Designed miniproteins, single chains, continued (2). Designs and how they scored, part 77

Each design is a single chain, and the fold is of that chain. pLDDT is the mean over its residues in the fold that is shown.

## One batch from the design tools (miniprotein)

Design m6658
Fold by ESMFold2-Fast:
Structure m6658 (fold): chain A 106 residues (1-106)
Amino acid sequence: MEKFLVTEEEVEKVLKKIYETHNPSEEFQKKLEEAAKKVLGKEAIILSDEEVEELIRELAEENGAEAPEEISDTARINVIAYLYSKEKKLEELEAVILGLIALERS
């Protein structure tokens, strides 16, 4: 796993991409901005394809589901978000924003 510190530029870039892609409500945008402020300066991880595949298989086994044959960007974000929620006691939106930043660096 590679580690990096989250910068203000990376946070702004991810928020802009979310706004352009999903067009969230003003209320949800405020929640995203608050979560983004909390992740600023925190250590993020980059996972290899092999590490993401292994974690997806583990999560699938725990939930009695079959692991997907192909790893989507959404699956990667969810795995990274899960790890941050588990290890760093982050809230779900904070973990998702960290996952999106890590995905852009990968």
Scores: mean pLDDT 69

Design m6659
Fold by ESMFold2-Fast:
Structure m6659 (fold): chain A 82 residues (1-82)
Amino acid sequence: MTREQLFESIDKDFRDLADRLVPLTEELLRAGDPRAPAVASLAYFAAMASGDVERAKRVLEAVIEADPDDSTAKELLAKLEK
């Protein structure tokens, strides 16, 4: 595998993870699952690693909707809106 092929593979894998983990995060938050914040962090990381700012923003918005006092999520969302 070339370095270029490796980078393309990594971007694709993280994008695929974001596509799966973002809806899962929304489902877990809706269910009140105590692990939802951890899954949201993984979804945010996958979206950011793949350059998918819209998915990353969606994760942060879902976290803030479930916990309006989450200062970390609010700060990260503010940075993405610039």
Scores: mean pLDDT 78

Design m6660
Fold by ESMFold2-Fast:
Structure m6660 (fold): chain A 107 residues (1-107)
Amino acid sequence: MEEKVEEVRRLAEEMKRHLDEAIQAAKSGNLEEAARHLLKAIEAYGRLVKIARETDDPEVLRLAIEALRDGIKRFEEIKKLNPALKETVDSFIEALEKDIARLEEKL
């Protein structure tokens, strides 16, 4: 259980780091670099959700939910900086909201 807590914290920080890097790349107009970091953030998100779905540990679930809520805020920033990404970002936000709802059902 403690091992899963540390893995979720690591994945949450990885997702946050890549989303922050995507925001900075977007601000500088580097859309290719922003897209690369978005893909890495999505990979971390997928691994984090998989771990959270496979556990009933409330600490892991709460950490995962917090990371997903933080991710939504960063995706909203990316959408503001690049309206051309709106449809793609809205799809990811919808997926994160759906996963949050499912994980909250386990609490």
Scores: mean pLDDT 83

Design m6661
Fold by ESMFold2-Fast:
Structure m6661 (fold): chain A 77 residues (1-77)
Amino acid sequence: SRDDILADLDKGSDQLKKLLELTKKGDSVYKTDKKEAEKIAEQIEKIIEEARKKGADIAAALGAMSYSVLKRELENV
């Protein structure tokens, strides 16, 4: 129903906000604290998996892209 779609979008929005916060934190520490940045990457991965399970496909896709970028930055340090 329309109400179900709106509820799913709200869940996706909350997950996207969490992903953005974690991405910013990871970006701030990846050169100075690799272990902390790796923990943040793990948290991002868990949020992507939860978003996928809850049917927030767009949040899952955006989260996967964010995770890929952070992981690549960690490999380049």
Scores: mean pLDDT 69

Design m6662
Fold by ESMFold2-Fast:
Structure m6662 (fold): chain A 62 residues (1-62)
Amino acid sequence: MKEATEEEKKLIVEKMKEALKGAKANSEEEKRVLKIIEYFIENPDMSIEERIEYMKKILEEE
């Protein structure tokens, strides 16, 4: 593909998710990062602003 397409974006997200599944999320910080990424994967239609708000909410609670 010559340009980033919906398929390429999905593939990148899947690769990131697989990498994180392989990581041992033992620290609180790692658990929060995994939670954020899982949420983004489940809600791909979120705007950048909505994603930032969600990240802030999760990180601020800790």
Scores: mean pLDDT 66

Design m6663
Fold by ESMFold2-Fast:
Structure m6663 (fold): chain A 88 residues (1-88)
Amino acid sequence: SREENRLKALAEATLTTHYMLALEQGDQETVDLLTQYSNLVQAAKTAQEVIDILRQTISDLRALGAPQSVIDEMESVLAELEAQLNAS
């Protein structure tokens, strides 16, 4: 749906932002992780799947020791996705 496409676009935008930052810093582990999750978001069929993928992305970034600022930005996007799904 139009709303599912909007939620996918928001998730892709946040993943792309952090991917570009990781590329600039030579952080190949984060680049590889975000590439995998970007592919999963593109393959997602529902808004709930997009939310679940982003939640897993945040969990894995925490496990890799990502800066708290990165985690906070991603959690902000997750909250926006959940709010948009609940408004639909």
Scores: mean pLDDT 83

Design m6664
Fold by ESMFold2-Fast:
Structure m6664 (fold): chain A 90 residues (1-90)
Amino acid sequence: MEEVKRAREELREALRRAEEEASRLPVEVLEERLGEFLREAEEEAKKLGEELAEAVKAGDLKKAAEALRRLAELYEEVARRIREAVEEEA
């Protein structure tokens, strides 16, 4: 249970950081530089969400925590790519 709680907190923080970075770029620049990457990230997030749902139904807390951690890593990568695009505009 504690592993799931920790992974969920990490996911919440990663989502907050990605949202914060995204707000720093005009939508047009975000689409131009990262459109394909963001589309792929959205598709990967959907797959990981499905893995999480299956793990929860099976009562597999270790797999649930793993899926949450992978989601957090994905959103951290999204935040990093957006931040790099912001820096390139400077």
Scores: mean pLDDT 80

Design m6665
Fold by ESMFold2-Fast:
Structure m6665 (fold): chain A 80 residues (1-80)
Amino acid sequence: MEEVKEVFKKVLEKLKEEFPEYAERLDEAIELLDEGKFEEALKLVGEMMEELKKKDPKRLEEIEQKLQELGQQIGEQLAA
């Protein structure tokens, strides 16, 4: 669980670098992870993605692709 939480946190940190316009909301999710509120962090990210689906579906697709890429990369680095 700690390992999965750490991967999720690192993925969100990297998303902040790629999509600085969402940094504040991503920081909120990271704070929730640090507080042990994993489900609330997932809910916040999910709400952000649902909002993007309505406002900018192309941007959501970019974020989803980046999430998959970063999740794989960071997972590999942490499994070293």
Scores: mean pLDDT 74

Design m6666
Fold by ESMFold2-Fast:
Structure m6666 (fold): chain A 67 residues (1-67)
Amino acid sequence: SALVKRARELLREAYSDRFSPATIEAIFRELEEVVKEALASGQPLNRDHWSPLVREAVELLEEALRG
C-alpha cells in the first residue's frame, strides 16, 4: 500500500537521528498494532504526545487499515 509506505517513510524522518533502522521498524509495527486495536475497539487514539510527522504517519495507517 502506498499509504503504508508513506507512513513508514514519515517514521524514518521522525526517528532516524535517534534510533537504528531496526528500532524504527519495531516502532512502525507497534503503531500498526495500536491503530488496528483502536479501529477494532472503536476507541479514539490519543495523539497529543506525538510529533506532527508521527501523527501524519498514524493518520495514513488508519486510512490504509480502514479502506
Scores: mean pLDDT 79

Design m6667
Fold by ESMFold2-Fast:
Structure m6667 (fold): chain A 85 residues (1-85)
Amino acid sequence: VDEFAEGIGKRVLKLLEKNKDKSIEEIARLVVSDVFFYLQILGASTREISETVEEVYRIVRDGLEAGLSPEEIAKRVAEVVKKRL
């Protein structure tokens, strides 16, 4: 779980850095989409995926609106994946 959460955090960080020119809403949707497909590949249950992606969306949206660094947002997403799975 820790290794997978770290992997997700790294993917999220890269996605945030690559798409920094996009709107907050568009970036949040891209991150949620990536996390959703990754969790499906890992065999997470529908319930676990639903709960996790909803919290990820909130973290990314709120973090970007608050001006948090990509590193801090990625760290918070990794922590929620670790906690929920």
Scores: mean pLDDT 80

Design m6668
Fold by ESMFold2-Fast:
Structure m6668 (fold): chain A 74 residues (1-74)
Amino acid sequence: APSVEEQAAALIAEIRALVAELELSPEQRAKVDAALATLEGLVRTGSPGERRAALQLLREERDALRARLAAKRA
């Protein structure tokens, strides 16, 4: 099974790709980048519980952006 760090890296890459496709404003992109940096920090330095919570938040952000992109394409 992939490590927590490998799962986080994959989710962050997918979120960044979704943000690019959504053509978010510079202000919205900066907000997402700040959130991703915080969650990446928690994956690296957090407790086991914080690391799992960060992964869950990354999955939720990915799913929300996927839904937003699907709505934009409809």
Scores: mean pLDDT 84

Design m6669
Fold by ESMFold2-Fast:
Structure m6669 (fold): chain A 65 residues (1-65)
Amino acid sequence: AARQAQVDQLVQQHIALMRQLGVPQSVIDAFRRIVATWRARGADLDQIIAQINTAIAQLQAELAA
């Protein structure tokens, strides 16, 4: 419930950041499919949250450099 909402919010934040950085729609679509696949296969939601947070932090660091 609450963690599923956190995953959804982080996915939207990551997609919004990717769009701002001019990432191609095909890459954004691939990201959506990867997260959907992880969830469908019963991956730990905390692990998914950690991975998305790491990806967001890396993109933000590259933008700030």
Scores: mean pLDDT 78

Design m6670
Fold by ESMFold2-Fast:
Structure m6670 (fold): chain A 88 residues (1-88)
Amino acid sequence: SEALAKAEELYEKLKEAEEKIKIGEKSKDKETQIKNYTEAKKLVEAVKKEVEDSEAAGVGVLPASEVKPFLERTEKLKNKAEEGLKKV
């Protein structure tokens, strides 16, 4: 299923963003912090837009029950990345 493949891709990108935030939080190097938080923010914004655009178009890429939790998770990760960038 094209929708299943896209859902898997979205979750993989979200997981990649979470790992990049963890690297930024654990790093003592300013350049590494900026890079990882910036990349995490871009990934989170991209997957959030993809889900929102798909919902607006009436083309579900996630089960209806998963949309709200997914978007809430993207918002939390975006906030973490932005706070990380402010502290660098």
Scores: mean pLDDT 87

Design m6671
Fold by ESMFold2-Fast:
Structure m6671 (fold): chain A 60 residues (1-60)
Amino acid sequence: MIPQLPKDVLIGLLELMAGATETVLEYIKKHKPDAPQELLEANERAARELREEIERLREE
């Protein structure tokens, strides 16, 4: 973690990354039904972990 980033900026970046990951997941589900299960699971896990980190930072 880069300690010089303001908390609000860090949260904003994490929210952007979570939103991007969620958008990619929705795209894959809608337009790439042949995508590997591992790719779907990896994206779902990444989105979940990003959302959990955002909530943790908000509660600090």
Scores: mean pLDDT 77

Design m6672
Fold by ESMFold2-Fast:
Structure m6672 (fold): chain A 85 residues (1-85)
Amino acid sequence: TIPFEKLLPSFKKGLTEIVNSSLELDKKIYLLKQSLNFFINLGICPKKTKKKLLSIVKSVINNSNLSNDEKTRLLEAARTSLEKC
């Protein structure tokens, strides 16, 4: 059982606002990494949770109007952060 499953809609909403904002790419990467590090620092990193978080990140980024380069850099940042689990 994933006790923070109720937090996933808020996580998705927050990421959607970040990637669709007028913020510089480096700031978006920073905020994405901070959001993911929050879950890592809770020590709650079972394989199912990592897959759900990565799925949400991919969905939000792929549905954004970002360039292919920006999408790649955000996805690499997310993958690297989740590997720490």
Scores: mean pLDDT 77

Design m6673
Fold by ESMFold2-Fast:
Structure m6673 (fold): chain A 72 residues (1-72)
Amino acid sequence: SEAKRTAAEDLIEFAERHGLKLSPEERERAFEKLVKLPISEYEELIRRLQTAKDEKEAGAIVVEFVREVLAE
């Protein structure tokens, strides 16, 4: 769970660096949802990130991932 908490925080911070704007309530909800995600969802994200040619493309992938998590 500690590893998932670190991963969740890192993903939110990376998404925010790449243009995702979250309210404090949205940030808290994103964190809670990310911590509860099955490991298979993180493995799928890692596979997608391996196709990114640069940090901007990786940023877009992570922003979309966090938005999808919030929509659930």
Scores: mean pLDDT 84

Design m6674
Fold by ESMFold2-Fast:
Structure m6674 (fold): chain A 59 residues (1-59)
Amino acid sequence: SGAEEMAEEIRRLAEEAGRPSLGLVAQGLILRVERELGDEVGAEAGRKGLASMKKNLGL
């Protein structure tokens, strides 16, 4: 699903930024949101979270 791809990308970016534990937490949250709110809504929330995380990590 789109949310799973998003979760994988955020994990990769967190590893590149030297924060792998943060990536694992974010991955879990994205997949949980997908499961509870539906795939499309979860993917959109994940996309916004990923963009915010990239900004905060200076990526």
Scores: mean pLDDT 69

Design m6675
Fold by ESMFold2-Fast:
Structure m6675 (fold): chain A 86 residues (1-86)
Amino acid sequence: MVSVEEVAELLEILERVPLEAIARRFSERTGLSESTALGILNEIRALREQGLSPAEILELLEPEVGSLILQDLIRAAREVLEREEA
């Protein structure tokens, strides 16, 4: 289950690392396409730019994408951020 706090964490990471790096890491972890991950990440960024809260973003995306994909995106984002901070 994805929490509002995890979506907020993802949004903070998206300000600090390239979407393409997260999409690539997601693909390496899951075997799903980078283009699918990049599409979802661009949608999240667009919703944030429109001023939506983490809770509103989660409400819109979880039915479309599913909790497992969102969890894997958050994990991929954390791994990319960890490499940038090392």
Scores: mean pLDDT 83

Design m6676
Fold by ESMFold2-Fast:
Structure m6676 (fold): chain A 95 residues (1-95)
Amino acid sequence: MEAGREAGEEGLEGGRRAVRGASGEGLPAAIGGALAGIGGEFDGEHIPGKEGDRAAGLSALGAGEAALAGARSEEGREGGEEALEGGREGLEAGE
């Protein structure tokens, strides 16, 4: 499978976990992370080649950072870490 698409999917899954783990004040940041992950999946699927892989990786990194900032639980942290891993893979594929 294409690395950019995989990075976006990991970002999306990470964002979903962050939303589930977020509470009160952290919830908007976790939602932002989930939306960024969706954007990464879309870019990785629709923008071909290394440019799409880089776009998906950057989106997943943003999703991971936002998810970690919004995390109030272990589940939210795990989601953010998963999104960061996807972001690294997308950037690597884009180089």
Scores: mean pLDDT 58

Design m6677
Fold by ESMFold2-Fast:
Structure m6677 (fold): chain A 76 residues (1-76)
Amino acid sequence: SLLEKAKEAVLKKDIEKLKELIRELDPSLTDEDIEELKKKLEAGELKYLRDLESESKERIIASLILQIIKIEKELE
């Protein structure tokens, strides 16, 4: 499942795999689009995932991007 793949990528700190899963959910998203969404999440525009539709593709993508942010902070 997507959730199991995401959990494995987080455990391995595999940012590239998390980006791959985001593009699997939305193939129209470029690396630049992902970076823009990452900046919005870091700015707190989507700080509370409850503000996104439950189980939506957008909510799942936001959750994956939040994991990327967390991993990048841990690798600094």
Scores: mean pLDDT 74

Design m6678
Fold by ESMFold2-Fast:
Structure m6678 (fold): chain A 79 residues (1-79)
Amino acid sequence: LDAALAALNAAIAASPSAALLTTLGNIYLLQSKYDDAIAAFKKALQIDPDNLAAKAGLLTAFSQLGKLAAMLATIEALS
């Protein structure tokens, strides 16, 4: 996971994309870094507001933090 995270961060720095940011968010979820995961998924949605994987990732991250209301407001604001 750490090697994959380092490689992914390098790829995002070179060419940010919604898919790469969604993958980064999922890796942060696996590491229980929920605030970092939320930031990555929000960036993915700023690039592609219709990215269902990023929306699903935000649902998971906010659920883990107990912030369901904030999750719904964020998803609606980005759609």
Scores: mean pLDDT 77

Design m6679
Fold by ESMFold2-Fast:
Structure m6679 (fold): chain A 84 residues (1-84)
Amino acid sequence: MAAQLAEVDRLLEELRELLLELARLAVEKGLLEESLEEVERRIEEQMAKWRALAHAQVEAGRGEEVLAHLRGAIELGKKEIEEL
């Protein structure tokens, strides 16, 4: 369990960095009407919620499913950055 929680935290940090980069690019391209500060605040709030949910799922024995989902989200985020 502890090893899965550590890996979840590592993947969530990678996802957070990707979402922040995507937000910066989207603001630069004029795709968002919100300020970068507002979007970054929203990302941080969402990341806190996802971390709590991911930890609860790992503790419930669904660690492998959570890890697979986070890896998929990271790959999708990388693709979205490439398309900007």
Scores: mean pLDDT 82

Design m6680
Fold by ESMFold2-Fast:
Structure m6680 (fold): chain A 63 residues (1-63)
Amino acid sequence: GAAELEARARRGLAHVEANLPTMSQVQLRAAIHELERTLGLLDDPELRARLRALLAQLRASLP
């Protein structure tokens, strides 16, 4: 349900934010794809805004 999806999204956000400095290009691309998929399923505007901000940061981190 929505609560489970939001919990998964928050865990994914926390994991990526914690590990961003050490992530490989392959890991960054995988994270982008997963976060984009999750964003498409979320209704929470705050969480959607956080995911969009992180996606922009991840894309900017790719060479």
Scores: mean pLDDT 80

Design m6681
Fold by ESMFold2-Fast:
Structure m6681 (fold): chain A 99 residues (1-99)
Amino acid sequence: SRETTARILAALLLLHPRDRAVHLWAASQGWISSTPLPPDGVPTVAQLAEIPGIDRATARALLDTWRRDPTVRALGEALGVAPSSISRRLAEIRRRYGS
């Protein structure tokens, strides 16, 4: 559960880097970046590694995957998380924090 939540969070921050609802959910899960996000909102390897359960190697592999193929499918495969789980969590987050 906790590991799956961390992986879904990392994927959503990359897929929706400027989505306020995603960042509010990230804060609720205990992720608050210690440094300012880049102007494009895409977190760095170091910022992704601040997520509990995401190490620097996983963060780098994710960011590299996102740069090649910025899709829910590609990030889900890289993380071992079903794309449908990522999409369902995004819909839930937007209902709670997007209004």
Scores: mean pLDDT 82

Design m6682
Fold by ESMFold2-Fast:
Structure m6682 (fold): chain A 62 residues (1-62)
Amino acid sequence: MNEELKKEAIERLKKLKEEYPELQSVFDDMIEEIKKAKTDKEVQRLVEMAEGIAEAYKKRLE
């Protein structure tokens, strides 16, 4: 597995936690899943899910 992809994914989710502190627990759980992920595809899917959750939350508030 690409360790740099994993680090980039974790940094992206940390940034999302700063933008949406109400979702901190969700993103913390997803960061733990990224750390345990065994394939690049799993890491990419988790990032896509986190982005989707943040986008849905943002639209609900608008």
Scores: mean pLDDT 81

Design m6683
Fold by ESMFold2-Fast:
Structure m6683 (fold): chain A 65 residues (1-65)
Amino acid sequence: HMEEIKEAAFKIIERRLREELTPDEYQRLVDELKARMEKATSDEEFQKALAELGNRIRELREKKK
């Protein structure tokens, strides 16, 4: 059940990144996320990678304003 929520959240984030960021920024963040997910061997490491990415996106949003 938690996995279903995580997958849905990931898809929403990916969709938002595509709409909110420039193609270069989107590609960079997606590549970074994929690299982190490939190295993550546990749910905890995956959650940490998502939290780091979320913080990065938030800082990018604040920088625009």
Scores: mean pLDDT 67

Design m6684
Fold by ESMFold2-Fast:
Structure m6684 (fold): chain A 77 residues (1-77)
Amino acid sequence: MGSIEEMEKKLKENIEKLMKEAAKKLGISLEELAKKIIEASEEVLKDYEAGKVSETQKRYAEILKKKAEEILEKLKK
């Protein structure tokens, strides 16, 4: 098994828990943290189009953005 595949699986499994803990430590809501992660991920994707970041960084940005968007959709209730 490749280390990247294992890290991606662990990241997906733990990202929601990590985001909740990070939001609490920063004194902001999970919704606000998710919005900030989406913004940061969009910047990484833009930098990838400009040739400034690696394919791996782009892939991680896409994973983080999708998870943050899923969290925001759950919080829309």
Scores: mean pLDDT 76

Design m6685
Fold by ESMFold2-Fast:
Structure m6685 (fold): chain A 95 residues (1-95)
Amino acid sequence: SSPKEAVDYLLNKIVEEMRKNNFPQETIDRWKAIVKRAVELAKTLSREELEQLLAEQQRRLQAAIAAGAPRDEQLAILEDTMAVEIALLIKEAEE
């Protein structure tokens, strides 16, 4: 599939697929928050700024893992990282 199809799936279709497959509402809400953040980041930051942010988020995750941070903290950093990766994909699909 094309990058544009992947973006359409992530932004518009994945929530409906989650509902069809009986995902808990909390999981759906978390996904919606990630997507909302990704769209905001894609509108406000350049690709170069997003690449720098991704590198920083990856460093934060490694530091949290090394420090034995709670799993909820590690998950929050991972969700932030996913938002940046989706934002980069949105920018790629719009090129």
Scores: mean pLDDT 85

Design m6686
Fold by ESMFold2-Fast:
Structure m6686 (fold): chain A 73 residues (1-73)
Amino acid sequence: SPLLERTEELHRKAMEAFRKNDLEELKRIVEEMDRILDEAIAQNVPMDDLIRIGVLTGMARMLLSVAELVEKK
């Protein structure tokens, strides 16, 4: 699925942004991943692809939440 492939690419970029402490880039990546997840649901992609897109997007959201909590300290 092109949406899954794009999600995997964005997840790798999210990990890199997190390692570099680039909060602004991480936020933009998460927003794009959320849009892809909404698109995957709307297009009724296969369940296995949808689960993987959801898991990778959820992991990126968790990275953003952790990064924001660390910055608040």
Scores: mean pLDDT 86

Design m6687
Fold by ESMFold2-Fast:
Structure m6687 (fold): chain A 100 residues (1-100)
Amino acid sequence: MTLTLSEYLENLIEEMKRNPEKQRELAAEALALLERAVREAESDPTIPEELKQEMRELTERFREAYAAEDFETFLELLRRAIEVVRKYEEIVKEKKAEEA
């Protein structure tokens, strides 16, 4: 089964909790995926500007937490990011259903 980005991020939170020694590596992977999602959202004119701004601001906070090696804050931000990503995925799914 192909995982959605939100499902993948949920699994990543659990892995970071189970393997503290890998938190930096897993955080880097999460940040890369979130930056990709922001780029895809920016290129999509159907995504609300408010959601794009929220995604940009959240990604900047992730970069700050990652640079500070504050993985506790990073995990809290991942929980918030999952809600934002779910909103994005819902919009994309609805748009694809309308185009079909």
Scores: mean pLDDT 79

Design m6688
Fold by ESMFold2-Fast:
Structure m6688 (fold): chain A 77 residues (1-77)
Amino acid sequence: MDEYEELAKKAVEALEKDPNHKEALRALKYALQKLKDQPEPTEVIKKAEKIYVRAINLGLISADEPAEELEIGEPAK
């Protein structure tokens, strides 16, 4: 659980720096798919869902794109 929440958090941080970060978008989808059955979503999960929906609406990632277990690169240092 915490692992996927941390993945979602890192994906959100990467997407806030680069909204076109495809790997971060795929990792976010994967993390949210793993967290979908969480009965009480945390604020991190809620924020991640909002960012993901925005990316879909902007056409940055397809809703039909498969969820992939990917590592997110570090945010630009």
Scores: mean pLDDT 68

Design m6689
Fold by ESMFold2-Fast:
Structure m6689 (fold): chain A 96 residues (1-96)
Amino acid sequence: SELEKREKEELEKEKEKVMRRIEEKVREIFEEAAEELKKYEELKELEEKLIELIRNRDFEGALELIKKALEEGLLTEEQALQLEQLVALAAMIESV
């Protein structure tokens, strides 16, 4: 029972580390898009919304936000795919 508690605490710490890396990669992609389009405020708002959706485990909402941003020309197809892969990774980590 004490071993099970330690294993659970270690698992939660590893999940937090992976989630932080996912958030960092999301921010990097939106920063690149903002530099390319010179739409810093709009892309920063989308960045923060996507991170909030991921934190709230609203992965369907996260994917819809990415698709809409791609349709509006705010993300390239490559950037959208990378973000979708990060959302899928976040969903996988939360399912463990």
Scores: mean pLDDT 87

Design m6690
Fold by ESMFold2-Fast:
Structure m6690 (fold): chain A 106 residues (1-106)
Amino acid sequence: RRAELLELARAMMAAAGNEDERVAELVADLLARLEEAGVEAGLGPLSADTIVLLTAELDPELAAFVEEVERELEALGYTVVRLGLDVGSAADIEAALEALRARRAA
């Protein structure tokens, strides 16, 4: 499973113009940990330097792990935006992503 998630992470990062293997490995490790914990999550690059993480509520151990991955990604020059899935609908998530894109374009 981790090998599949690593391939997915590489493909997602490459689509955003990012070929950094360390970023792909951090993304794969994050996705694997959340999947093993049964947490609903989505992750995707908003731009070449910005990654959006959508998660259900995390327990303290999972939250600490996510914060560690966020710090490592930020150390590599990336911005991480965390959004809750508890906003209830795909339309609310799409609206939040559009607002982030609009702010970046300004």
Scores: mean pLDDT 67

Design m6691
Fold by ESMFold2-Fast:
Structure m6691 (fold): chain A 71 residues (1-71)
Amino acid sequence: PSDEEIDAAVSILGLATHLVAAKNAGLEEEQKIAEEYLTESQKAFDAGDYAKAREIATEGLKKVNEVFKKK
């Protein structure tokens, strides 16, 4: 795999891990945000747009953390 593909995959995995953690903790808003961004990042990855997949996954992680801090 390319470095871009690996970076995208790592970012997607990070977001997926946060989704699982949010589900286990019963955090509905964080779950919804993580799931939405995970779906969009995986679509970009499947299309071969690794730069976009990484960007979407990274933005998803940022938004999940922002919602968590607000509580």
Scores: mean pLDDT 81

Design m6692
Fold by ESMFold2-Fast:
Order: structure tokens, then C-alpha cells, then sequence
Structure m6692 (fold): chain A 115 residues (1-115)
């Protein structure tokens, strides 16, 4: 499934595959519900809104807590795809407290380049 492909892409540091798979997984998620869950900064609300997208839900929850072990390039890939679904203000509010401002700026630049 898409989640197993995402796990393999992350392990391989395949940024393009992570972007594609994250985009496909997020396409089925209600943007308003996703924005509300991200703004809550509650990992349980994020996992709930992601539903059966267990891996991506867990990864986003770890990012909100500042406990993520992902490389910067993979974090940028995931956040760039979130920016395709929710506003930059939502992403900054959710992840700004725990991630470097430079990494958020990289995600926003990557999202703009892909648009």
C-alpha cells in the first residue's frame, strides 16, 4: 500500500517518492479537518484526522512534538505537501514552536517551486 511505499521511500531518502506518496495520502484528507488538527498541535487529533494513514499520522504527530528523527530533507518534503492542502499560517503555527525557521522557509520555497 501507499504507507508501506512511504516507509521504504523514507528509509531510502528518496525525496521525490516521499513528496509523491505524501501528496497521494493527503489527497483523501479533508483540508479543514487537517488544518484544525494541526492548529491543535495534539498528536492524537492529527492521528484521528489522518484515519487509516497510520504512518503519516504518526510522523506528523512526532513533528508537532519536536521528537521527529527524520532528516531535514524528508521533513521539508512532507511539509511542502502539507502546504498544498493547508495555508502557510497553519503550518507555521503547528511546527514553528518545534522546528527551525530555516527548515519551514525551505518547505515554503519547495511548495512554491512545485506550484
Amino acid sequence: GLEEELERAIAAEDVEAVERLTRELLAGVDPAALAAALLSRDPLEIVEVMGDRFLLGALLGELVLGTSKLSDDIIVAILAQLLGRVSPAVVRAAFGPVLPASLLARAEARARAAA
Scores: mean pLDDT 88

